# Designed miniproteins, single chains, continued (4): the designs that were tried, part 87

Each design is a single chain, and the fold is of that chain. pLDDT is the mean over its residues in the fold that is shown.

## One batch from the design tools (miniprotein)

Design m15210
Fold by ESMFold2-Fast:
Order: sequence, then structure tokens, then C-alpha cells
Structure m15210 (fold): chain A 89 residues (1-89)
Amino acid sequence: LTEEERKAVLEYINTGKIPKEFEHVKEKAEKARKAYELGYLKMNAPYEPIDELIPTDIKVKDLIEGVNKITGKNARETAAKIAYAVLNE
């Protein structure tokens, strides 16, 4: 993803809306949004809007299964890593 495509994904996660010029990443943005929400549910943490996608080499499955051990206890950062990992599948 380009920097502008990453910004469009962040906007989609927070608002459910994507700019017309980034329609080609909408499917990935939808998956990332669902993964971000699932991360918060798995951590039983109060939902917070995403500020940034956090790079990670850990697979989505491993992040979700080991949310408190692999990525630490910061809910926003952990969910942001899960969203990032989905974009690279």
C-alpha cells in the first residue's frame, strides 16, 4: 500500500467511508476494520478510533490468538497491528 492508500484505510476504519480514488482498496479496508473491531472485542477493551496502522511481521491469526502476550496489553496498538497484518494477506 502507498501512504495515501494507508490514509484511506484509516479513514474507512474510523468512518466507514472511502474516497472514490481509493475504491480499489475498499475490500482490504473492510477486512481491516472488522479485524480492528475483533481485536477490541478479544481484549474486552473500550473501543477507540484508530490513529495509525502499526507495522508488524506477525500473522493475523497469531496476533488474535496471542493478543495479550505477542503484542503486549495496549489495546489500541494491538488492534492497529491486527489491522496492518490483514492488509498484507
Scores: mean pLDDT 76

Design m15211
Fold by ESMFold2-Fast:
Structure m15211 (fold): chain A 67 residues (1-67)
Amino acid sequence: MEEELRRVLEEARRAAEAGDLKKFAEYAMKAISLGADPERVNEMVAAAGAGDWKGAVELAEEMEREV
């Protein structure tokens, strides 16, 4: 469901804003299970893993707007 995917991406963005890697990874994996593009989710996770939390937030916002 688009609404559930959007909500999960919002939660991922909030986790990224808080720098909570564990929650961020959990929501990122849930987004993939709900039909998010794995390549784009992996770009978001790579940004967070590199310490680029601003980039991770921006990518999550972009994906949220597309659903």
Scores: mean pLDDT 81

Design m15212
Fold by ESMFold2-Fast:
Structure m15212 (fold): chain A 88 residues (1-88)
Amino acid sequence: MEKEEIIELAIKALEAIEEGDYEKAKEYLKKLEEIIKKNPDNGVGWLYLGAVYAKLGEYEKAKEYFEKAKEVGTEGVQMAAEELLEEL
């Protein structure tokens, strides 16, 4: 349940950024952060949060969240986070 909600909110935030609707993007981002704060061991959550912040140009926050994804995530999440960190 939480994983599907995390993915949905992240996709909506990224879509809003691409459409130039930064107010809507920030609302989805806030909801995403609230879910992740309640589920801090969910590496997928940290990975998507990092991706949204990277899309916003918030590279230091993106880096912090990708490092969190590496710490708590599965091997696949760790590899994805490492690749995204190299793109910052």
Scores: mean pLDDT 82

Design m15213
Fold by ESMFold2-Fast:
Structure m15213 (fold): chain A 59 residues (1-59)
Amino acid sequence: GAHARRVGAGIVAVSRALGPRAAAQLAHKEAGLDPEAARRAAESTTPEEAARIVEEAGV
């Protein structure tokens, strides 16, 4: 949904600015993704891919 798209876009933006490790840590702590889902979302190349992972993780 809209929330997953917003979270996914944020994760990709952080990954581009600070790298995927920082993005995964923020996704886990702030978005509540489990560590594996957070890592996968942070490694996403597009906001759409990250949003899909966030939605599949139940966020």
Scores: mean pLDDT 82

Design m15214
Fold by ESMFold2-Fast:
Structure m15214 (fold): chain A 95 residues (1-95)
Amino acid sequence: KEEQEKLKKELREEVSRFIAALEAGDLQTAREELKKIIEIVKKLDSSNYENQLLTLSAAMLLLATGMDAWVRGNEKAAELAFEGAREVLKESDKV
């Protein structure tokens, strides 16, 4: 449980860093943060309701970030954010 709480905190921090990197146009850093996000999501206990909600919330934030980038004409940032949301959502569907 202590390990899961640490992973939840790390997920929130990495999502924030990913969004900041995309907003700064730092696609390399954003890709590195996305890899960390996916690894954290894979380690979260998907049978836990709070973890499912957190994972879904992370995916929704990534979708919103991608939509903002798309509207602004930043195609590469939008693509990376949408890919991230898709990968995160795949983990939330594991029952």
Scores: mean pLDDT 82

Design m15215
Fold by ESMFold2-Fast:
Structure m15215 (fold): chain A 70 residues (1-70)
Amino acid sequence: HMKTLTLEVGPGDDVAAALREAANALKEQGVDRAIITVDDPATGQPVVAELRLTEDGRVEARFTGPPLLP
């Protein structure tokens, strides 16, 4: 069974701390994927980071900013 962790970073929270917490969950708690949502203080727009644990034991992160819409 796949296990996904979802974290939201509030305006007063540390993004680096949330990323570290997600990486720790992936390595120690057997979570397969973590999704972190954080507000960009410069734009006020949410940014989504997806963290995954590879079979090699590495943590990969991909950041998705707001897309350019037509």
Scores: mean pLDDT 70

Design m15216
Fold by ESMFold2-Fast:
Structure m15216 (fold): chain A 82 residues (1-82)
Amino acid sequence: SAEDKIKELIKRLEEKIKEEKDEGVRDALHALKLSLENALEDGVSEESLQNLKESLEEAVKNEDDEAKRKAAEIALELVESL
């Protein structure tokens, strides 16, 4: 289910946060994790998951902040492996 995929994504993000040495990237990953936890409380669907993937693809392409872009790249790789 979309809920199970988001829960798995949150778990994998938590693992990546523990491994991340760059403070800016770590903070961006924490912000993304919090956003996903909030979305999970409000309810998620396959459409929410697809919108998340598209948002991350856009961030990878257009984000000017290097730490936020790198966090989006990490998150996108995790979403694609779900």
Scores: mean pLDDT 86

Design m15217
Fold by ESMFold2-Fast:
Structure m15217 (fold): chain A 56 residues (1-56)
Amino acid sequence: SVEVEIPESASEEEKEIALKAKESVERALQQGADADLLVAIANKELAPLGAKISVK
């Protein structure tokens, strides 16, 4: 399962970006993509927002 941590200071737009990133990672994992690579890419894009994705 894919989880996303969003900081309390995040705007509604930033929360939406983080949630879309989570859904994109979930979809790509269902297609057989590498979890470690996907998490690394997503977290690189979410770092400016203070958000983080993890896969369990």
Scores: mean pLDDT 80

Design m15218
Fold by ESMFold2-Fast:
Structure m15218 (fold): chain A 64 residues (1-64)
Amino acid sequence: MPDIDEALGRMWVGIGNILLKQGDYKGAAEAYEEAARILRAADPNSPLAAEAEAKAEEARKLAE
């Protein structure tokens, strides 16, 4: 259900934001990647999915 998938995606973005603040860049990247997967599956044109994808890439670069 798109509404539930959007809520789950937003939850994973929130988890990623918390992990970023804690300095867990690997955990943050994984959380944002999961958010992007859920949001993109619900809506292929989702702006939220694109934002989560960008955040995952940034967190991955910080984890390296």
Scores: mean pLDDT 83

Design m15219
Fold by ESMFold2-Fast:
Structure m15219 (fold): chain A 103 residues (1-103)
Amino acid sequence: MKKIEETIEVLGVDADGNVLARVTVKYDDGKTEEFLARYPGTLEEAEAMVEAARTGKPVEIKTKALDNGEEVEITRKIVAHPSLLPALEARLADMRAAEAAVQ
């Protein structure tokens, strides 16, 4: 089965800056999988989460994934409730500060 889309519904942020999310994976054969995840995420995903919360609309990003040894482009659709905006902005600011300290 090839992944064609992932939907990331942001549920919150923990004290360590990890995202708590409900992830729904859609495959090209019409099957779907859903699970709860806790993960640090990328800076690009953090920016998309802030935009989704600010607008109240889904934000799509393109990412690369390996599927059967081939690099494929998949769509990630990020959804976040506006009530999460302050926590997501604080997390993004911390991530940007960490990047600036390394570079």
Scores: mean pLDDT 77

Design m15220
Fold by ESMFold2-Fast:
Structure m15220 (fold): chain A 68 residues (1-68)
Amino acid sequence: MLTREEVEAEVDRIVAALKRAAPSLTPEQKQLAVDHAERYLRERFKGSLTDEEIDELVARLRAAVDAA
């Protein structure tokens, strides 16, 4: 079972990486990056988080990319 601390640390690393890359990305590349991150999170946290919790993390990633 993943701890809340491990989940938050991993999501924070992904958000930071996407925010650093986002200013250099086209809208299509931003969408692709978020889609890849979503697939990674769904597989990584399968059985540890609910689909609703994963959807919230994906929304957080998308908001961070859109804000950059």
Scores: mean pLDDT 78

Design m15221
Fold by ESMFold2-Fast:
Structure m15221 (fold): chain A 120 residues (1-120)
Amino acid sequence: ADPEVLARLAEAIRRAVEELRASGDVTAADAEALAEKLAALLEEAARRAARELGIEAEVQAAAGRVEVDGDTVTVDILLLVTSRAPEPASAAALVRVTAERVGPGVYRITAAEITELWTE
């Protein structure tokens, strides 16, 4: 894969994680609904970042492990960004998001970090 395309895919992921961290309060019925909503927000942020970087990319995010400790929810999200032109290239990241329940059905994102990132 083209190293410049791989670098732009990785940058799209980094921008998406930064945007998710800046999202503030998120409404969700429970921790599982929060996990699905965080994955959807990360997916949309990555699509926007790829578009801003001039990349035609396919983006998928899936929530995996959800851990609840009192009012703290930790979600692991797998994010995949793929481009087919000019040469096939992909970047994937495992993103850990931490949120605190601040009210009934309201969660505040306190951390979002890339724990693993790989490119092909």
Scores: mean pLDDT 88

Design m15222
Fold by ESMFold2-Fast:
Structure m15222 (fold): chain A 97 residues (1-97)
Amino acid sequence: SAVDALIEQLKELLSLSKGSGYLSYEDFKKYLEKKSNKEYSDESVEALIRANFPEYKGDGKISDELIKEYFIERLKSLGELLGIEIPESVIEEVRSL
């Protein structure tokens, strides 16, 4: 399902932090290029990060907390598009990752 696909994408991104509590700018850029089969400029990656993670500090680190909040927002938006409410158990699972 689309919900399961978002949760798997979140788990994949969180795995790139390797227990550090954050995703590096370089690992995020590499992830985007690998998934999209497109080359991104540093300006494009920075703009994408700032657009999707409003609390990003510009320090080259995206915290696991920011990634989780971003995916929770996307899950809720997906629920609105599908006319369903995303179960709180799914939101709690995401926060517990």
Scores: mean pLDDT 79

Design m15223
Fold by ESMFold2-Fast:
Structure m15223 (fold): chain A 56 residues (1-56)
Amino acid sequence: MEEKIEHIVESTVEMAKALGLSEETALKLLREELEKLGASQEQIDKAVERAREMLR
């Protein structure tokens, strides 16, 4: 689970930067993808915080 979450975070951030997506849009897409994966709310929240730092 952790490894898959890390990969999704990295892929989403990379895609957002490449496509010029807003931080809000990128974080929304990340949240949706993690919810589909069945990640817990705690895991989603931590991943969103990490992605926000990477998009900064």
Scores: mean pLDDT 80

Design m15224
Fold by ESMFold2-Fast:
Structure m15224 (fold): chain A 65 residues (1-65)
Amino acid sequence: SMAAEKALEALRTGSLREIQRVLELSDEERRMLVEQPEKAVELLRAKLRELGVAEEDIERALAGE
């Protein structure tokens, strides 16, 4: 889907602003990406799954592949 593709692109570019926008993160969740990255990984995994991203694509994106 277009939403899934945009989410993967945002993660690949590393733009925190685009990640927040595409994944519909709150300001508190966005802060977590900077301050608590291990907890943020679980949040990102859940949000990507909600957008219909395949599990393999989620794991590759979070691994920086």
Scores: mean pLDDT 77

Design m15225
Fold by ESMFold2-Fast:
Structure m15225 (fold): chain A 65 residues (1-65)
Amino acid sequence: SAAFKEGIAYLKAGDYEKAAAAFEKAIAEDPDDARAWGALATAYEQLGKYEEAAEARARALALSP
């Protein structure tokens, strides 16, 4: 999705708050997008939100068998 691509661009730029917001938007559009959940986990890790990152990572793993 456009939101996912935007999130990746922010992640590469080091804008982790905007990356997380873009990935949350991607997940709102497609809650089964394992890549968006994994990318959100990475953004949360960079923000020091380790609990939220672990939850997002677990969701990504559950969606990507």
Scores: mean pLDDT 87

Design m15227
Fold by ESMFold2-Fast:
Structure m15227 (fold): chain A 78 residues (1-78)
Amino acid sequence: SPLEKAIETVKKGLELAKSGAHPTVVAVAFDEALRLAKEAGAPKEVIDSLQKAIDAARRGNVEEAAKYLEEALKLLES
């Protein structure tokens, strides 16, 4: 389902962030997660958290990006 695909992509993004992947690679993975979450009809709070994660990754703050992605994952699994 679109929701399962969104959850998988968010989890993969978290793995990349925690493994020390380059911020650009992390941001690309998070952009894909955002696109899939929108396709799944995720609530605004999920979309907002994913956008904040992307913005943080683009600024090179992978730690803050991972925090917002974890928030999005919790909301998606609720």
Scores: mean pLDDT 84

Design m15228
Fold by ESMFold2-Fast:
Structure m15228 (fold): chain A 88 residues (1-88)
Amino acid sequence: MSELERVLEKFQSLSPENQELVLRILDLLLERPLTPAELAERLGVSQSTTSRLLRLMEELGLVESRIVDGVRVYSLSRLGLQFYSLLQ
């Protein structure tokens, strides 16, 4: 599927460290929606790095975001679930 191929190509263009972080973000979002701060804490990286990766993942359609009580919350999309499943 061309959309999954586009996502895979972009993912493969990332550094190995960022590839690992993207996969860990997808894994964490399988359980429940999380904030950038919660993701940064669980990943052990800065909130700025986490927010940058989340923006990239949202642009790729892997995650969706909403403002809930003044806080941006990220959730896994259908495309994100498909992509994660292919890399298992």
Scores: mean pLDDT 86

Design m15229
Fold by ESMFold2-Fast:
Structure m15229 (fold): chain A 64 residues (1-64)
Amino acid sequence: ARDPEVKALLDEEVAATMEVMRATVDLLYGPEEDREAARRRLEEAAARAQAAADQLAAKLAALK
């Protein structure tokens, strides 16, 4: 059976990566007044993506 924890981590990685892309577009092409908020969103999304990737790698290693 498919591991629901691995699926949840993959879904989170994808969601965080999509948010990194959106925040990057907002930071580069959005209005100047929103730049600080976009930068914080990028930092938070990048941290979430990294955390999900680290957890996924540890979970997959444990499956051996």
Scores: mean pLDDT 80

Design m15230
Fold by ESMFold2-Fast:
Structure m15230 (fold): chain A 113 residues (1-113)
Amino acid sequence: DDALIERLRAQLAAATDPRERAELLMMLGALYYSQGKLEEALAYFEEAIREAETVPDALRLRAEALMRRGVVYYEQGKTEEAIRLYREALRLAREAGDEELAARAERAIAALE
């Protein structure tokens, strides 16, 4: 949906809080991914990771962004890179105490082994 992408880009341009920016970047990445635009999706998820790294205690947000980057790498045939990202996401999810996100990362790793 191009209209939603334009609205999210406008919100991102006005956003200065790194947590809000990371969430908007993840939403943009997900929309581009749903359109099969893997390179654009990857760029947004990578920027979301950078923004989330600047936020204290944003371990869950960082793990979610790493999971989404891993999905894009898997779709590109970069299986080993995807597994590395899922393992890092699992580590952060466990550190954050997010049992649901940790279980999602474990399932993603198991599916590729």
Scores: mean pLDDT 87

Design m15231
Fold by ESMFold2-Fast:
Structure m15231 (fold): chain A 91 residues (1-91)
Amino acid sequence: MEAYRAKGEEYLAQGKLDEALEYYKKAMSEAETPAELLEGALGIAEVYAAQGKLEEAIEIYEKALERAKGLNDEETAKKIEEKLEKVKKEL
């Protein structure tokens, strides 16, 4: 749901990583489209990266990238590639 994703983004911006993770997981559980599921997964990856769980974040971003390419969503794929490169530079 849009409301859960928005809450996840708000908590992430505040550095409340556990709350952000909870709301992104709720957004994924209520996702009705592949795009909504993808957005929730990207939120979880951003929380893991913020927590220093870089390997877990990379795994989710790589799976999300494959999914975006499968959907022929070139704009989302490019954004994921940029996030993935940033996280890999932190390793």
Scores: mean pLDDT 81

Design m15232
Fold by ESMFold2-Fast:
Structure m15232 (fold): chain A 65 residues (1-65)
Amino acid sequence: MKEELVKKGEELKKEAEKAYEEEKDYQTALRLYSEAVELFSKAGDTKSAMEVIEKAGEIQKKAKE
């Protein structure tokens, strides 16, 4: 169901934020954001996918990748 994919994507997005902000684990945060983007894309939620891509870009900049 698309709704379940969106919910799982939101959950992964929150976990990515915790990994980034609290644990400073950039690699884990980027992995979780990538998984969230895949789920949002499969659900057809392009808006949420783009928001996560923007977040991942900020982390990439911080990680100097």
Scores: mean pLDDT 79

Design m15233
Fold by ESMFold2-Fast:
Parts: sequence; C-alpha cells; structure tokens
Structure m15233 (fold): chain A 74 residues (1-74)
Amino acid sequence: SSRAEAAARLTGLALRIIGAEIDVEIGAISEEEARRIAEEVIAELEELRRRHSDDPEIVEAAERNIERARELIA
C-alpha cells in the first residue's frame, strides 16, 4: 500500500538523519555535506507530508524528522 511505502521511506529518511548526526559528531563528514543531506531529507519529508496529509501518523513523523534535520544544520 502507499501508506506502507511512505512508512518505509520515512524510516529510511530517519536513519539517514541519524547517520549524518553521528558522522558530523565523529568528524567523518563536513558541515557542508551534512547540510546537503539535511536539505535533501527535509525536501523528501515535506513531499511525504503533502502526499499523506490525511494520515496524522505520517504527518507527525515527517514533522518530527524535519525538525531533527533542521537541528543538524542550525
């Protein structure tokens, strides 16, 4: 189902944020690369939120992960 696909994609995007957070903390990637990852992830999460605006669990998860990605590049 489209919802299951959205949930799987949300999980992948969340893991990508976590990976970038770790990689920045240990110095494995530059701040520029972290910003690029965060901007890409935010764009994909905003698309998922728009596409599934009637699903409160998907919307809430997308919003939480957008906030987390924004914190990475603050």
Scores: mean pLDDT 88

Design m15234
Fold by ESMFold2-Fast:
Structure m15234 (fold): chain A 93 residues (1-93)
Amino acid sequence: DPEKERQEKLERIQQAVAEGRLDLDEAGLRLFELYLNGASSEELLRLAREDPSVAGMAFVLLSRDPNTPEELLQEVADLAQAWGAEQRRELEA
């Protein structure tokens, strides 16, 4: 049962974070929850637009799905790259 398997994976991730075995912030947990619940590529992109810090993780998850539209995958990649460049500028200032 794919839905049951996804729910069990989500519960294991949430439990591991609660026990301190995984270090994921709230946005990262939200991204995994959406992904494992079968959210569309557009839902994951929306979260990445709202919080660009998770864009890199969203790109990795979306790139593993061969059904992800190329245009959407490119937009997530661009968001991740822009976020990384902005962080680098702040560190070098």
Scores: mean pLDDT 72

Design m15235
Fold by ESMFold2-Fast:
Structure m15235 (fold): chain A 77 residues (1-77)
Amino acid sequence: SPVESALKEIDELTKEIDQAVKEGNIEKLKEHLSRLERLKASVERAAPVLDPEDYQRVLEKIDEAIEKAKKGIEKAK
Protein backbone atom coordinates (compact mmCIF):
# COMPACT_ATOMS: atom_id res chain seq x y z
CA SER A 1 0.00 0.00 0.00
CA PRO A 2 1.36 3.47 -0.89
CA VAL A 3 -0.06 4.84 2.39
CA GLU A 4 1.51 2.06 4.50
CA SER A 5 4.85 2.50 2.66
CA ALA A 6 4.80 6.27 3.28
CA LEU A 7 3.90 5.86 6.98
CA LYS A 8 6.72 3.31 7.41
CA GLU A 9 9.23 5.67 5.76
CA ILE A 10 8.04 8.58 7.96
CA ASP A 11 8.36 6.37 11.08
CA GLU A 12 11.94 5.37 10.15
CA LEU A 13 12.89 9.00 9.37
CA THR A 14 11.37 10.10 12.71
CA LYS A 15 13.53 7.54 14.56
CA GLU A 16 16.62 8.80 12.68
CA ILE A 17 15.67 12.39 13.57
CA ASP A 18 15.29 11.47 17.28
CA GLN A 19 18.78 9.92 17.19
CA ALA A 20 20.30 12.93 15.36
CA VAL A 21 18.70 15.31 17.92
CA LYS A 22 20.28 13.31 20.78
CA GLU A 23 23.66 13.44 19.01
CA GLY A 24 23.36 17.17 18.12
CA ASN A 25 24.02 16.19 14.50
CA ILE A 26 22.85 19.24 12.51
CA GLU A 27 24.12 17.73 9.21
CA LYS A 28 21.92 14.63 9.60
CA LEU A 29 18.93 16.72 10.72
CA LYS A 30 19.23 18.90 7.58
CA GLU A 31 19.55 15.76 5.41
CA HIS A 32 16.44 14.18 6.98
CA LEU A 33 14.52 17.47 6.68
CA SER A 34 15.29 17.55 2.92
CA ARG A 35 14.13 13.92 2.57
CA LEU A 36 10.87 14.70 4.42
CA GLU A 37 10.23 17.77 2.24
CA ARG A 38 10.73 15.65 -0.91
CA LEU A 39 8.42 12.94 0.50
CA LYS A 40 5.77 15.59 1.27
CA ALA A 41 5.94 16.88 -2.33
CA SER A 42 5.51 13.29 -3.65
CA VAL A 43 2.50 12.67 -1.36
CA GLU A 44 0.90 15.99 -2.40
CA ARG A 45 1.30 14.99 -6.08
CA ALA A 46 -0.38 11.63 -5.27
CA ALA A 47 -3.37 13.36 -3.59
CA PRO A 48 -5.84 12.66 -6.49
CA VAL A 49 -5.34 8.85 -6.14
CA LEU A 50 -5.30 8.64 -2.31
CA ASP A 51 -8.23 8.30 0.08
CA PRO A 52 -8.74 11.79 1.64
CA GLU A 53 -8.47 10.44 5.23
CA ASP A 54 -5.26 8.52 4.44
CA TYR A 55 -3.84 11.57 2.65
CA GLN A 56 -4.52 13.80 5.68
CA ARG A 57 -3.04 11.19 8.07
CA VAL A 58 0.20 10.93 6.03
CA LEU A 59 0.53 14.73 5.71
CA GLU A 60 0.04 15.21 9.47
CA LYS A 61 2.77 12.64 10.21
CA ILE A 62 5.17 14.26 7.71
CA ASP A 63 4.48 17.73 9.16
CA GLU A 64 5.10 16.42 12.72
CA ALA A 65 8.45 14.94 11.60
CA ILE A 66 9.43 18.16 9.73
CA GLU A 67 8.63 20.25 12.84
CA LYS A 68 10.69 17.88 15.02
CA ALA A 69 13.69 18.16 12.65
CA LYS A 70 13.41 21.97 12.48
CA LYS A 71 13.26 22.26 16.30
CA GLY A 72 16.27 19.93 16.57
CA ILE A 73 18.26 22.14 14.20
CA GLU A 74 17.29 25.31 16.13
CA LYS A 75 18.30 23.79 19.50
CA ALA A 76 21.66 22.54 18.12
CA LYS A 77 22.67 25.96 16.67
Scores: mean pLDDT 83

Design m15236
Fold by ESMFold2-Fast:
Structure m15236 (fold): chain A 66 residues (1-66)
Amino acid sequence: SRVELLRRAAEALTRLAEEAIDRGDRETARRLLDGLELVRKELQKVDPEFARKLQERIEELRRRLE
């Protein structure tokens, strides 16, 4: 389903962003967080509860990056 694909994409991109932040790859982390924001916007239309939790996670990761 579209929802399942978007959730899996969010999970994978979140993990990759965390790994990029942990190794100090700020450029890759920023691109991955931008990708997560696009996935979040699509999830907002079909799974707003998951999208809200993803937004919180994106903001947490952006704070770690700054």
Scores: mean pLDDT 87

Design m15238
Fold by ESMFold2-Fast:
Structure m15238 (fold): chain A 112 residues (1-112)
Amino acid sequence: MKSLEELYEEVKREFEELKQAAAAGNLDAVMEHGLRLLQLVDEIVEKAKEISTSPEVLELIDRVRALAQEFSRELVELGTAPADQRPAHVARLLAVGDELLKEIEELVEKIK
């Protein structure tokens, strides 16, 4: 239903809201937006596979999946971390998220 470009815009919004929640120290909101972001990434991957099965697109999908797994791991670690360790996990989550969004942009551009 939604285009890849529309899904990517939603991913960017969820990540921006996650960054704002992190800056505010709102862990519940970080977890909520992080989980929504992961769901949207799954939708992007499935839609990309429907549009193109070229080796280059499949390689980008594999990279997006690998970064989504890293993002999911950091999100889980953040949720279970003691308060004094949370800033380090937030920093890693944001770094992985930035890299994930960059790879999604490459995937969306390649399919256009």
Scores: mean pLDDT 87

Design m15239
Fold by ESMFold2-Fast:
Structure m15239 (fold): chain A 141 residues (1-141)
Amino acid sequence: SMMERREKREQLEREALEKLDELLRLTTQSGDSLIASFDGASETDPELASKARKLVEDMIRTTQELVEQARQYIKEGNLEKALEAVQRMKSETERLLSEASKLAREAGLEGLAKAVDEVRDELSKRADEVAELIRRALELS
C-alpha cells in the first residue's frame, strides 16, 4: 500500500540519519587521534606534521558541514541532494586522507601512514552504507 511504502521510506531515512551521526562521531574521534599522532611527529618534521594535521582538520570540518547538509536534505525530503552530499563527503575524505597518508610515508612514518589508510577505508565504507540507505529510500519516493 501507499502507507507501507511511506513507512519503509521513513524507516530508511531514520537509519540514514543514525548512520550519519555514527559516521560524524567516528570521523571526529579518528581524526582527533590522527591529529595527536601528527603532533607527536612535529618534533622531527614540523613542516610535514603541520601539513598533514591541516589535511585531517580539513577532513573533519568538511565531514561536519556535509553531514549537516545531508541531514537537512533528508528532513526536507530532498534525497537526491542528500545523496550528493554523502558522495562528496566520501570523495573529500578519500582525497584528504590519501594526501595525509602520502606525506606520512614520505617522512618514513609508515605506521602512521597505515593508521591514516585504515581510517580512510573505514570512513569510506561508512559513507557507502549511508549512500545505499538513501538510494533505497529514493526508490520508494
Scores: mean pLDDT 89

Design m15240
Fold by ESMFold2-Fast:
Structure m15240 (fold): chain A 55 residues (1-55)
Amino acid sequence: MREALANALGELVRKALEEKGYSKEQADEFANRVRELVLAGKVPEALKLLQEAFS
């Protein structure tokens, strides 16, 4: 369940960043960071990373 949530959130971030003009490589890097933070239970850090990416 937690892994599925982390993967789903990471995939959403990747797609959203690509739509904002980031390269697939850059979007994948950001998505992986978010996914790793969620898996580690560091949800607040993941949210900060998302806010920074979409600001």
Scores: mean pLDDT 77

Design m15241
Fold by ESMFold2-Fast:
Structure m15241 (fold): chain A 64 residues (1-64)
Amino acid sequence: DDDAIAEELRNKINEMVENGRLDLESVREYLEKLKELGVLTDEEVEELLARHERAQELLAQRQR
């Protein structure tokens, strides 16, 4: 996408996904809503959820 607004939205989604403090279910609900709006595909939702799980594990390791 060459649309700067779409790029900004994608960056915001990535920031939320990288936030290991957010509950997986809440992140899933948010991504599912974006999928319903046509912003994300099924494959993108699965990839973003996997990234969030990795972020949660990494955060747990960094906390001690």
Scores: mean pLDDT 75

Design m15242
Fold by ESMFold2-Fast:
Structure m15242 (fold): chain A 100 residues (1-100)
Amino acid sequence: SMQAQQQFVQVVSDSDSQISQIYQDYQNGQITRDQAIQRIIDVVDQTFDQMRSILPQIPQDQAVQMVTTAGNVLVGSSRQFGPDVTQYVQSQTRQLINSV
């Protein structure tokens, strides 16, 4: 549904904002790199859980496209923390696409 699509977009947008805040906390010396990585993983996990709850309300073809776009956004925002975080996001994205 259009409402489910809007909810999905909002979840991704909120997650991108949270990752940006984690990056700012890291850049400002408020948290260590390891703490930042753990917080990002927590945000990614919560985001994918929320996406899984919404996806059944979205047509399969649109769901695959939306998950792919979300994965690209989260990869972009987390890339600065290195390949391990990027690979984790990509792995979660592939698993979610395969479940749709």
Scores: mean pLDDT 88

Design m15243
Fold by ESMFold2-Fast:
Structure m15243 (fold): chain A 80 residues (1-80)
Amino acid sequence: MVEEGVKLLNAQDYDGAIAAFEKAIAADPNNYRAYHFLGLAYLHQGDLEKAIEYLEKAASLASEEERKVLEKMKEVVEKL
């Protein structure tokens, strides 16, 4: 599921990527990678508020190491 969304994201099909990541979340609500990529898809669309929201959600579900990376990404987006 996440791989399908990543392919759409790389193709700049942000609406398709969002739909794919939403399906991944529906299948596994604790899938922090799906939230992470949702945040990136919204960032690419210029929806900074949703990007921050989903990066925060991803960080809340991630392990210590991944959480630090996600929190740093959120800080960068907040400065845009």
Scores: mean pLDDT 81

Design m15244
Fold by ESMFold2-Fast:
Structure m15244 (fold): chain A 77 residues (1-77)
Amino acid sequence: MRKEAEELLKKADELAKEGAELYKKGKYKEAAEKLKKAAELVEEAAELLEPEDPELAELLRKSAEDARKLAEEAEKK
């Protein structure tokens, strides 16, 4: 599970970075798609890590929530 969670987090980080850059460029629809995918991957990683590291899982869930909120704001534009 640890290695799988790490791969999910790497992909989520890449997507979140891409989404943030797209948002800054005014490409809101594309930004929302990237950020939503990043949030989903972070939630999956948190679920995998929760039994071993519940504190880290909580931090990851908060990160996913923030990304989801930004995606929702982008979708409204």
Scores: mean pLDDT 82

